Designed miniproteins, single chains, continued (2). Designs and how they scored, part 43

Each design is a single chain, and the fold is of that chain. pLDDT is the mean over its residues in the fold that is shown.

## One batch from the design tools (miniprotein)

Design m5479
Fold by ESMFold2-Fast:
Structure m5479 (fold): chain A 109 residues (1-109)
Amino acid sequence: ALDDRLVAIMDEAIDALMKHGKSFEVMQILRHFGLSADTIRRLLDPATRVAEIRRIVARQSRLTVLRLTLSLAQQAQRVYSQNGDAAASARFRRRALALSREIDRLRAA
């Protein structure tokens, strides 16, 4: 289902950014989308992250979730590209393109 794909993309993107020392960039994206300090702390913690992502996907508007997921996927693409992981960069690039198309489709409806 789309919800499961969004959860997986957000989890993998945040995990990638945190492992590459990009915690500040993740926090900036999450703050830009209006997430609370408590929500951000849970998203940065691997033990609570997936449960918190599922709450966001369930409670926020679809457009907001898609835009947030796109921003995280684009940042993960950049970090993998900068670290020479062409395969991971390409995977997140494809995810970002698919999310962008879904946003355009939803806005046209």
Scores: mean pLDDT 90

Design m5480
Fold by ESMFold2-Fast:
Structure m5480 (fold): chain A 73 residues (1-73)
Amino acid sequence: TVVFPEPTPEQLELAEQAARALEAGDFETARAYAEELRKLDPVMGLYALAAVAAAQGDLEEALELLEKAREEA
């Protein structure tokens, strides 16, 4: 029996930092935060990386990252 708690404050903070960098068009910084998030939560991190890839127009990479997130979930 595993209790799946809500995301930790640290995980949410990294996700918000990645989102803010993405909104600013700083894809390098957004990816860096997404990779840090992936170390704490692989699913959340992969979703964040997929968002960065999609924003850069790399839809194939975004799809592959989403498929990895589904496998990690």
Scores: mean pLDDT 78

Design m5481
Fold by ESMFold2-Fast:
Structure m5481 (fold): chain A 69 residues (1-69)
Amino acid sequence: IIKLPKISADASVEEVAEFAYELYLMSLKSGRPVPVEKIVEGLLTLLDKPKEEKEPILKIVYEKLKEAE
């Protein structure tokens, strides 16, 4: 996956969570679900962000997913 919406290393926890949520929805639509944790870990690695941000980001994504079922 080379074409992604713009997100930077300066992105907030909320911005990374929104991006991860969109990627997860895309994976569901393609018939190839990628675990949210894997998406978040990949984004943190790609953006060179601290791994400690993983839990706050996952919490936000989980709340978005609960509303979407």
Scores: mean pLDDT 74

Design m5482
Fold by ESMFold2-Fast:
Structure m5482 (fold): chain A 80 residues (1-80)
Amino acid sequence: MEELKKEIEEKAKEVSEETGVPLDVSVVEIDGVIHVGVTPVDPSAPREKIRKAVEQLTKKVTEVAKKYGVDVKVVSDAAE
């Protein structure tokens, strides 16, 4: 769990630096599924830019989840 959480946090940092959109993440395991909550640090940033950052993070998080053999669900309040 700790290694998975740390790697997800590192991916969030990478995406934040690459896109210029700071993202905060929370990682919780519920019934064997890893839930990753993604929140933009600046909610006033352009929605399109936030969307692209969340999409990039979701892709990276999914690859990390495959590496650890776990199911993942990414949730973002930036959607709607």
Scores: mean pLDDT 77

Design m5483
Fold by ESMFold2-Fast:
Structure m5483 (fold): chain A 85 residues (1-85)
Amino acid sequence: GAAPSAGELYDAAVEAIENRDEEAAKEYIDKLYELAKKSKDLRLILQLEELARLAVEKGLYEIAEYAIEKVKELLPGEKVNVPKK
């Protein structure tokens, strides 16, 4: 379909953070998170971590925390409890 690539979503998220557009940044972070969850691509997880770092530099701590929560959900053994012994 006419869906943006991971690189396009990352660039859009960076621009939203630079412009302090928190709603747009959150939306692009969500789209990157869904791609990372589906693909299990570590590079996308690293992009989410970089977006959190950029958000901190801009004083957008809510956006940084939001991105970090997405990273934690994607990392093995971070937020997921083992459902069985």
Scores: mean pLDDT 78

Design m5484
Fold by ESMFold2-Fast:
Structure m5484 (fold): chain A 94 residues (1-94)
Amino acid sequence: DLLEETRRHAEAALAAVDAGDLEAAKRHAAEAVGALVKYELIAEGREEEAEEEAERARKTVLSRLNTLKDDPAALGARVRAIAEGLLARAEALE
């Protein structure tokens, strides 16, 4: 279940931010975005491109978060915002 995968990774990203593990937080945020993108594309009948688009979304999120590598507070806040938004989106899609 891609929505459950989105929730699991978003919750893990929040837990990682709270623990100060920003590398794990970035990874989980990217995986959560990828799972949601894949879910939405499959729902649109675009299953054949879903994995490539999910991978592109994961790389884009990681690239954006890596611009904040020298500001841990901003990085943590950005991961939290992404994870909270994904949890709200996944809940709305259930």
Scores: mean pLDDT 88

Design m5485
Fold by ESMFold2-Fast:
Structure m5485 (fold): chain A 72 residues (1-72)
Amino acid sequence: MELEEEIRKLAEEVEKLMKQPRTPEQYDRIAELYEKMAELYEKLGKERGDVEKGQRMADIYRELAAEARDQA
């Protein structure tokens, strides 16, 4: 229950961040939140697909952060 509530709060934080101005720092922050969510899904014993999706989303936002810095 508590871990599922934490995952929900992290998802809400991601949604809130996506409404703010897009910066490399914001993309890194979103990536950190997705990495945290993937770790919590793994601890809950969720299916591999859910964990892998979270990790993939983190990778995507890490790449977006790098691109934003390069395009400065």
Scores: mean pLDDT 75

Design m5486
Fold by ESMFold2-Fast:
Structure m5486 (fold): chain A 98 residues (1-98)
Amino acid sequence: SPQVTVTPSKVTVPEGGSVTLTSSVSGPGTLVEISWLKDGQPALDVLSQRARFTLQLGPRSSTLTLHDLTKEDSGTYTHVATFSDGSTASGTSTLTVV
């Protein structure tokens, strides 16, 4: 079965700092979609209003960098991978801004 890993799995960063979350997809299957969620909501919708972010997509990986962090950026960040057979796999990271 495919697996998604997000690194770091848990991280604490001061306000005004930056964090990079890296995801990798391992195992079989043709990847057709990658999405990031923050607390179960589409991250692009949430982060575009709050934090400066950069998203870089690889063939089976993604890197989400958050800059100028606020305490409201704290939460659970989930990478969801969708495969050509309709199955999904996900991995999570928890961010605490102090």
Scores: mean pLDDT 80

Design m5487
Fold by ESMFold2-Fast:
Structure m5487 (fold): chain A 106 residues (1-106)
Amino acid sequence: GEGRAPTGPAWDGSKLEGATEEEVKEHLIRLIEEAGAAKREEIEELLKNKDWEKLTELALEAAERYAREGRLDKALEVLSTALSLVKDEDSAAAARLAERLAELWA
């Protein structure tokens, strides 16, 4: 649906528009690993096992690390990337990610 474009930090949500599921997964892996929240192998195992609860915990940890570094752009990017993967798989995980995204825009 047509939502109002976010007016916060310079995050380009349109970069996920038309991305494949594999590209979205790779992007999330890189964001979590770069934040130091987990290693690639751990994140890949969670994605393979569809452990959306643990994946969401890592995405939230990565976002908190980015926010503490003043990298709100990356915090929003990791949360929105994770949300795009879990929104149709785990409604509770999706709600946690959406809540944190809303808090970062306030």
Scores: mean pLDDT 77

Design m5488
Fold by ESMFold2-Fast:
Structure m5488 (fold): chain A 101 residues (1-101)
Amino acid sequence: MIESEALGGLARISGAAGIISKDGKAKVDMARVAAEIGKKAAKEGHEEGAIEAVRAMGRIGKSVSEEYKPEVIKYLEELAKSLEKLPEAQKEAEKVKKEVE
């Protein structure tokens, strides 16, 4: 229970850090961190944590300049491939990808 809550919390923190960052590379790094948190949540079957990670990446992708969007989308696509057993998280990833593009 505590570890599952921690993954969701870390995903939200990575999203916030990505949004407030002024450096495009730092925003992309935070998107990568969110993707890794999402992959860990997916491996553990924690759908809520995976959804929070997807949403964090969406917020970062919307805040990043056009030159960095493809790399954020790449990490989101890599995360989406790990969500095959979590249908609600996979649906959120598809929605978020369309919103970032």
Scores: mean pLDDT 80

Design m5489
Fold by ESMFold2-Fast:
Structure m5489 (fold): chain A 74 residues (1-74)
Amino acid sequence: SLEEQQEKLAARQQAERHIEQGKKEYEKGNYELAYKNFQLASEGYRFAGDEENAQKAERLAEEAKKELQKKKAS
């Protein structure tokens, strides 16, 4: 439906904003917030049917999680 297409478009746009916010938090060393934003982006892309960008967001989330674990171990 037209409504479903609009919901998927909105989800993809929100996922893109989460990627941008996650990158900003990552640059600040806020790895927990970066991880959360990348996870939300992955979910948004998946809802939109964008599996390629969902997988890219999952990889960014894993990198943020690795940095968070290193920070906790130091």
Scores: mean pLDDT 89

Design m5490
Fold by ESMFold2-Fast:
Structure m5490 (fold): chain A 95 residues (1-95)
Amino acid sequence: SAREAAAYELLAGLSPGELAAVARALLRVGLLSEEEAGEVARLAAAGDREGAARLLARALARATPEQLREAAREAERLGAHRAAAALRRLAEAVE
């Protein structure tokens, strides 16, 4: 979908640590299961940033703007500033 593609594009520039922070934020707001968040963390740790970003983009495509804003706040608390900025941009795009 166009929304999934937009989410993937915003995630593609993020570091493995930032992708893992997005996964933790999405787990906290209920967009990922613990197993899905663990899978993203494993892919990121293995250097498969594209695989991690694809899983995250699928979850983000289903998110409401409010869930995206809450996930951005959580990413900011984790110190993942680029991840938080990407989540805020996606929230603005889908509002």
Scores: mean pLDDT 87

Design m5491
Fold by ESMFold2-Fast:
Structure m5491 (fold): chain A 107 residues (1-107)
Amino acid sequence: MAREEKVKKELIEEFGLPESLVEEALETLGVEEVEKILERMKEEKITDPEEAKYVFKQLVEQEVIRRPTEPLDRQLQELIRNKEIDTAQAQEMLAQMQAIVAEQRAK
């Protein structure tokens, strides 16, 4: 999406961040979380590229650590409970597919 390209461009051009660092964050967190980090950096009015790089790394690390404990993650787990029959059947099929792929790769 054009949204990912805009976020990447702003982080590189406004804050002087390396493209590789921004791409790694996008792969790890996704565009929505990286966009939130960009907004936080803009609010702090960071002008030094070295400071921007440090702050960006810290914010990415915090989001990676906090991601499993997000309220949205818990809400998704409760939604899975309400669709237990459908999700259990889907998980059994995925587990069988993963076992077949792992067996083929081990040979």
Scores: mean pLDDT 67

Design m5492
Fold by ESMFold2-Fast:
Structure m5492 (fold): chain A 81 residues (1-81)
Amino acid sequence: MKFTITVEGLSDDAAQDWADRLRASGKKVTLQLGDVNVLTVEGMSVDGAQELAASLKNSGRKVTVVNENGEEIAPLDLPAG
């Protein structure tokens, strides 16, 4: 599946680190840096996208994840434990 992940307030270095980790896992990743960072990831599962979004959200960032059908995917609502 293809996912577009939009993150506000993430540094360029942190965005590059996330892109590199996803590429290392065998995903195809396109990174666009700017006021808002956009990660386009191919070959990711829905669960993987939700976990990534939860990790980014838990860092205090605004995160939006959209699948290849244009549907927004909610981050995993994991209680802090």
Scores: mean pLDDT 77

Design m5493
Fold by ESMFold2-Fast:
Structure m5493 (fold): chain A 74 residues (1-74)
Amino acid sequence: SRIDRLASTLRALVTLRRREPGAPLEALVQLLRDIVAQLQASRAELEEAVARAKETLSPEDAALLDELVGRYLA
């Protein structure tokens, strides 16, 4: 599903952020924008995907996801 693919993408972006914490957050935000546009995902689908991604993430990774999504929504 669109939500499953988006949740998997969010987990992958968190992994990239952990691997290279010194890299610009803006690059990951742009990747998220591109994937959301490609999937034609709504804000509600993004919010559901975030909740689903958090089910398998550590508290530290969940905080990184919140930072990424917060920057995307700003």
Scores: mean pLDDT 84

Design m5494
Fold by ESMFold2-Fast:
Order: sequence, then C-alpha cells, then structure tokens
Structure m5494 (fold): chain A 89 residues (1-89)
Amino acid sequence: SYEERYRRSLEEAERVVEEIQELVSPADAERLARGMEKMRDPETMLEGAGEVLSVARRAQERGDPERLGELLRRLGRSISEAIVALATL
C-alpha cells in the first residue's frame, strides 16, 4: 500500500537524519529534527523534506565529504520514495 511504502521511506529517512545529526552542530541537528517532524505529516511532508535537505546540503561542505555524500544520497533516495508514495494517494 502507499501508506506502507510512505512509512518505510520515512523510517529510512529518519535513520539517515540521525546519522547526519551526529555530524552537524546542535542547532542544525535541531533543524533536522523539526524538518523530520514535518515529514511525518503528509500535508507538510514537502516542506519538511526541503528543510532537511537544505540543512544537510549546507553541512556537506564542512563535514566528512565522503560520509556526508553517501548519507545525502540515501536521504535523497528515501525522500524521493516517500514523495512517490504520497503522490499515489
């Protein structure tokens, strides 16, 4: 079902966000958590996704480039899957 796919994509995104939170400032970790909360609600999912990706992309330049690059690829993939599931409503 679309609900199952959406939930699983969000679970993967949450795992990736937790890993990124370990690599960023406390302030950016809080921004990531707020964006992730918005993603859990289908009505605010796109706003949350934009916030999460914006924070993660800004962090990439100052973190471990290889590790952050892989985490960003995983995050983008899980967010894309969640958007596709949401669009199937």
Scores: mean pLDDT 81

Design m5495
Fold by ESMFold2-Fast:
Structure m5495 (fold): chain A 75 residues (1-75)
Amino acid sequence: SKVEELKKKAEEYERIADFLRQSVDGLEAGAKEAEKVDPEKAEKLRATIDQVRSAYDEYRKQAEKLRKEAEELEK
């Protein structure tokens, strides 16, 4: 059904968002450690973190939108 398709797609986007969130946490820990040894590498990691956070927000928003669409169809 369309509802099942929307829910599956939302789950996929939620999994991607979760992966990106875990990546941000790991990169932040890495940047903090790298700053003690190589500030330039830490700066590059922080730039990457900003990009990953942006991607996380987009996938989270898309998942939420798909969940709401599925809920409306179940009414």
Scores: mean pLDDT 84

Design m5496
Fold by ESMFold2-Fast:
Structure m5496 (fold): chain A 68 residues (1-68)
Amino acid sequence: MKEEFERLVKEAEKKLIELVKNKDYDGATQLIDEFARRLRRLVSPEEALEAVEKLTKKIFDEQKKILE
């Protein structure tokens, strides 16, 4: 239940960071979409969207720090 949700978030975060570092932005976008679909099976669509947005923002902030 909650543990599976937290684990999926952590795994997706790690994989997204790796894709962004490899400049595979198309792959990162596709992964976010698949991740959102998987989360919808565990939590409400609203909670899944919020988790995806938070994860995406974290990746964006990470990328910005590298470019600065």
Scores: mean pLDDT 74

Design m5497
Fold by ESMFold2-Fast:
Structure m5497 (fold): chain A 76 residues (1-76)
Amino acid sequence: MLEREIYAAFLLMRRHLVLTTRDLDLAKKWFGISEEEFNKLKDNPDALEELITERAIKELAERFGISEEEARELLK
């Protein structure tokens, strides 16, 4: 559905902004990432991206009542 795809695009944009700016406040606000987790993963960009992606998958699945697998496909 278009609504799910648009929301997924917003989550991808937010993920990109957190990864490029390394802004802890945005990571906390948009993905619920703690300061401790952020500081632990800041030197491993792949792990930080994976954590953000898992949080985005959960939010997308809960919001639209879809499976985690379907949400993962939307986010890639």
Scores: mean pLDDT 82

Design m5498
Fold by ESMFold2-Fast:
Structure m5498 (fold): chain A 83 residues (1-83)
Amino acid sequence: MEELRRRLIEAAREAERRAEELGMTREQKIRMIAAAVYETLLEAGVPPEVAREAADLVRELLEAGESIEEAVERAVRFVEERL
């Protein structure tokens, strides 16, 4: 799970950087980050239903002003509890 956490943070940071390069709004950037988290979880073999809920959690936490690292940490714990 430590490797999954690292991959998710890297994917989220890459999505953030790309959204900023494209001039996206904060809302659009958060959605892009959540989508990157979802895709990374699917690639890691997480079931689609669990990956979707974890990505939604990341979106909600980022909307609430939490950092990418905090949002990803909570998403990883959510996935661990479901697997």
Scores: mean pLDDT 87

Design m5499
Fold by ESMFold2-Fast:
Structure m5499 (fold): chain A 85 residues (1-85)
Amino acid sequence: AKEAAEAILEGGKLTFDKAVEQGKPAVGAGAALLGIGGAFNAEVLGDFEGAVIDGEGVAELGKELGDEEGAEAGKKGAELAREAI
């Protein structure tokens, strides 16, 4: 649970930084919100299905931006959340 939350949050932060670097702050804000929401779902609500969706969302945005590190962190968080279901 905690590891899933940390991975999703990290993925959101990395993808935010990459989006801002590319001049796409609105996309970055979306990634940060998915990261925060996924971490909250996993750690606070115990909503691991929601955390999977949020982590996969971070991974997809990371891929669109060419942010391999953020995409892998989001994917890892989603996989860890799926194991907790």
Scores: mean pLDDT 84

Design m5500
Fold by ESMFold2-Fast:
Structure m5500 (fold): chain A 93 residues (1-93)
Amino acid sequence: SEKEKKREFLEKAIDLAVDALREAFPSQQERIDRIRERLRKMAEIAVEKGIPVEEFLDLLSETLQRIVEALKAGDWEAADRILDEAMERVEKL
């Protein structure tokens, strides 16, 4: 189905970004696994709501940039808050 194709595309985009995070932060693998799970859940909600792929990719890019800065700062709570905020944005669209 069209939804399945969109979901697979977004999951692949998320996995590529997550692989980059694992390379940059090899000591944070468990945290990055949780980030991946939350991003994939956001993608699932976006697909079910019919959010355009481009709009979700913009949100994903913004969210990942903020997560990278939080991880660089060692602020794990900020990374969790960023994901909570991104999830709320997807749910309200």
Scores: mean pLDDT 85

Design m5501
Fold by ESMFold2-Fast:
Structure m5501 (fold): chain A 63 residues (1-63)
Amino acid sequence: SGEKAAEAARRAAEEGDGAGAATAAHQFSLMGDKEGAEEAARWAEEAGDAAAYRVAQISALKA
């Protein structure tokens, strides 16, 4: 169920959209998918958005 969210987050990160990656991390966290949330946090970091990365990390910790 998270596959399309992961694909969208990856595409957002490739375009420099850290906010999209942080949103995906939150969705993975709500599903209890810690691995997916951590992967999305990495994509926010790759996008260079430090604020989005921080939000995504908090989501991963709550997964």
Scores: mean pLDDT 74

Design m5502
Fold by ESMFold2-Fast:
Structure m5502 (fold): chain A 106 residues (1-106)
Amino acid sequence: KEEARRRIMELVQKGNKLFKEGKYEEALKYYQEAVDLAREHGLDNTVALINLARVYEKLGKLEEAKKVYEQVYKDLPHLPFVREMLAYVYEKLGEKEKAEEVRKEI
């Protein structure tokens, strides 16, 4: 599992470099591989999932970004940046009521 963890971090880092270069389709491949590898080995994939959703957002794939952010929000509903990103995607998709719900405390 330690070798798998190192490979996942390497994939995320390569994806981050491509993301900074505006190469979103290539970054998507690295983040997806990181998510798949983490899932295969039963390892935490939260960072890779967040980066995957951000790449989908940059590519205009808002439905895909929504699904990934919803997954992270379900597991980690108290992360403010995840709530805000999910709300942003809901607003872009015209789901105003859902955007208000995830921003609302209680």
Scores: mean pLDDT 83

Design m5503
Fold by ESMFold2-Fast:
Structure m5503 (fold): chain A 61 residues (1-61)
Amino acid sequence: MTKEQVILKKLVELHENLPMEKRGEAILRLQNTIDKNKDADVASLEEALEKTVKELIEEAK
């Protein structure tokens, strides 16, 4: 899986699990995680994104 595919998958997961009003903040936080892991390998980026998405979804429910 490419970095772009991992990012897209996590973005879809956020959109499916968060109400519209929380998506803006969630996207910004996801982008910050991407920026911090810009030079990381695919596995490290996926782990960081999964953690961020999971925290956002669990807190929102």
Scores: mean pLDDT 78

Design m5504
Fold by ESMFold2-Fast:
Structure m5504 (fold): chain A 90 residues (1-90)
Amino acid sequence: ITEEEIRRGLERARAMADKIVAAAEEAIKAGDKATAEEYLARLDKGVEVLLEDAKRLEELGHEEAARRARELAREVQRRREELRRRLEAL
């Protein structure tokens, strides 16, 4: 796998996380707890996948890419926790 492919993969993952976060925010704004819970579960799965990808990248010697993947996972997890707090306040 090339460094360029890794960069594109991380960019795609970030874009997808942004879309899911936006969808979760709209569900929370609408008071739709069920839909918001579904999107939060998707974010949880996304964090798991990013952390698994980071381990694999590290095993392949792409340590900097693994670090970037973990940073993205932490960012997504932080945004997910913020959304969870907002959902619980409904």
Scores: mean pLDDT 86

Design m5505
Fold by ESMFold2-Fast:
Structure m5505 (fold): chain A 85 residues (1-85)
Amino acid sequence: ATLTVNLETGESTGDGKVEKLNEYLYKVTLEGKTFLVRYDEERNQVYILDLETGELVIIKANSSVTLNGFTFTYDGKTKTLTITK
């Protein structure tokens, strides 16, 4: 499964569900898992919180992180986060 979110507009494509909670905070559900995604516009990076485990990871521009079998890729040029399982 793949979900893509534009963190500036809140527009999403692919699988799963995205809820824009405020200007910088999204709730993302994919394959039965829910994550909080915080967009740090000033540092051009993303914080991902696994709501089940409490694990927090930081993804820098043009980087990828794997958390609990999900791969998060952040394109700092397009401001797009891609999540794959």
Scores: mean pLDDT 88

Design m5506
Fold by ESMFold2-Fast:
Structure m5506 (fold): chain A 75 residues (1-75)
Amino acid sequence: MTAEQKTLVLSALSTGLSLFKEGNEDLAIGMLSLTEGVLRSVGATEAADALSAALSALEDGDVDALERLLSAFSS
């Protein structure tokens, strides 16, 4: 994953987590899904897979999994 892709993933995860915690779950899922699709379409597979994992966590209501993923990318 490039530094640019990592920055985009961090921004998307942070925004998605914030929206989810504010009760805007549909906006969080929609934003992450759209960003994942764009990254996958340009061949950014690692970045797309990270957002796919975040989407799975949100669909399961697993906020802790999303926070762990954000921490892993911010390190």
Scores: mean pLDDT 82

Design m5507
Fold by ESMFold2-Fast:
Structure m5507 (fold): chain A 62 residues (1-62)
Amino acid sequence: MISSLNSQISNLNSQRDTLSSQATAAANAGDYDTFNSLLSQISSTDSQISSLTSKKNSLVSS
């Protein structure tokens, strides 16, 4: 279970890095609609990472 959570957290970090790169490209192109959409997706990804990290900590304590 903890190994699965570590894999999910790692995958989400990779997704966040991709979204961050795309957001930078959109901002440089002046595409603020895409930039704002990507920032929203990054925020969602960060929330998922936080949730999974909390679950991992709970399982380690249990």
Scores: mean pLDDT 83

Design m5508
Fold by ESMFold2-Fast:
Structure m5508 (fold): chain A 87 residues (1-87)
Amino acid sequence: LEEALKKLKEALKKVEAAEDGREAAEIALEALRVALKATTNKELILKIIGLILRLIGALLTKKDDEELKAEAIRILREAIELLEKEI
């Protein structure tokens, strides 16, 4: 779980530096997938799946790179907060 948290924090820095919203969303999705595999906690799994679905929804509906990047940042921050509460 600590490694997944580290990956999420690294992904957040990469997303904040990204100029393309789709690249930001892809970075966030990969970090969330790593977090999902790092836990067996059912509640945490469901919350991470919810964040993944929200990010996929943003990818499908938001055509503005700035809005997509902002959503990826919000989702990664929420995921970091969720994992920090479990450590």
Scores: mean pLDDT 81

Design m5509
Fold by ESMFold2-Fast:
Structure m5509 (fold): chain A 70 residues (1-70)
Amino acid sequence: MSKEEKAIEEALKEIDRVDHEMLARGGVSLEEMFERMEKVVKEIFKKYGIKNPPKTYAEVVLRHMDLVIG
């Protein structure tokens, strides 16, 4: 797998974990949830040296939505 694909997979796993923890905790605003997810994804992208973070982040969001809808 490419570094980009590995970063996307790791980001998806962390977003899923954060989403699950926030839902279990309750009382969390959507803004706080999105800020937490964005922070985690940015750290992963920095770790993997992603060259176009906004584009790669959009792909992560789309894949996450597919998993939630499916």
Scores: mean pLDDT 72

Design m5510
Fold by ESMFold2-Fast:
Structure m5510 (fold): chain A 86 residues (1-86)
Amino acid sequence: MEKILELLRKAMEAKGASEEQKEEALAKAPPIIEETRAALAARGLSEEERREIEAAFEEYIAKLRAAGTPEVEIEALRLMFEAALA
């Protein structure tokens, strides 16, 4: 969690986000990750479904890189995704 919040803060600072915008995003990220994790756990993912979701996420990351998304933002998204699947 700490590493995700650190990278999210750095990504927002790189975009010139205000202190208020950073505080709001950092406050919202942990509950969103936990809600996503709880929803996936309640659904009961199979190993096959988990691999399909991971593959779809890698395709999404490839599209973000092609669109010029900063690497610090991509890294934050990867850690958030891993936390949601844990």
Scores: mean pLDDT 74

Design m5511
Fold by ESMFold2-Fast:
Structure m5511 (fold): chain A 72 residues (1-72)
Amino acid sequence: MTLGSAIVEAARRRFGEEVAELVEEAIKKGLDRTGTDSGARTFALDELAKRLGIDKATEVINEGELLHLQSL
């Protein structure tokens, strides 16, 4: 799975579909603007931090990175 799709899945598991949809839109914006996984990750982290705070945002990103690695 892509890093972006893994981060969306982590958000869905931890905080449900509403948060997952917001993260998916942030990832699409990051990819559209930067063309990179790093850009997608940065936009996802920013959106999660605005909604949930930095600690919970970091937990989602870390779980997404772990899911991405497990899919390789």
Scores: mean pLDDT 84

Design m5512
Fold by ESMFold2-Fast:
Structure m5512 (fold): chain A 66 residues (1-66)
Amino acid sequence: ETPAQRRASVYAEAIRHLLETDPEARALLDAHMDATVAGDSATSKANLDAFVARVRQRAAELEAQR
């Protein structure tokens, strides 16, 4: 595997794990989608940024354990 493919796999695992086990991460993604539909770009961005931060944190934890 290339480093890019490995990083993509780790991020995919992090996203899957968060969506399966972290209701708060799911709620952030739902809030982002709701804000996007409502046209509230500031709230949409804030919720997406928070979700991405959780994904990055989980991915870093998975990487550190390998």
Scores: mean pLDDT 79

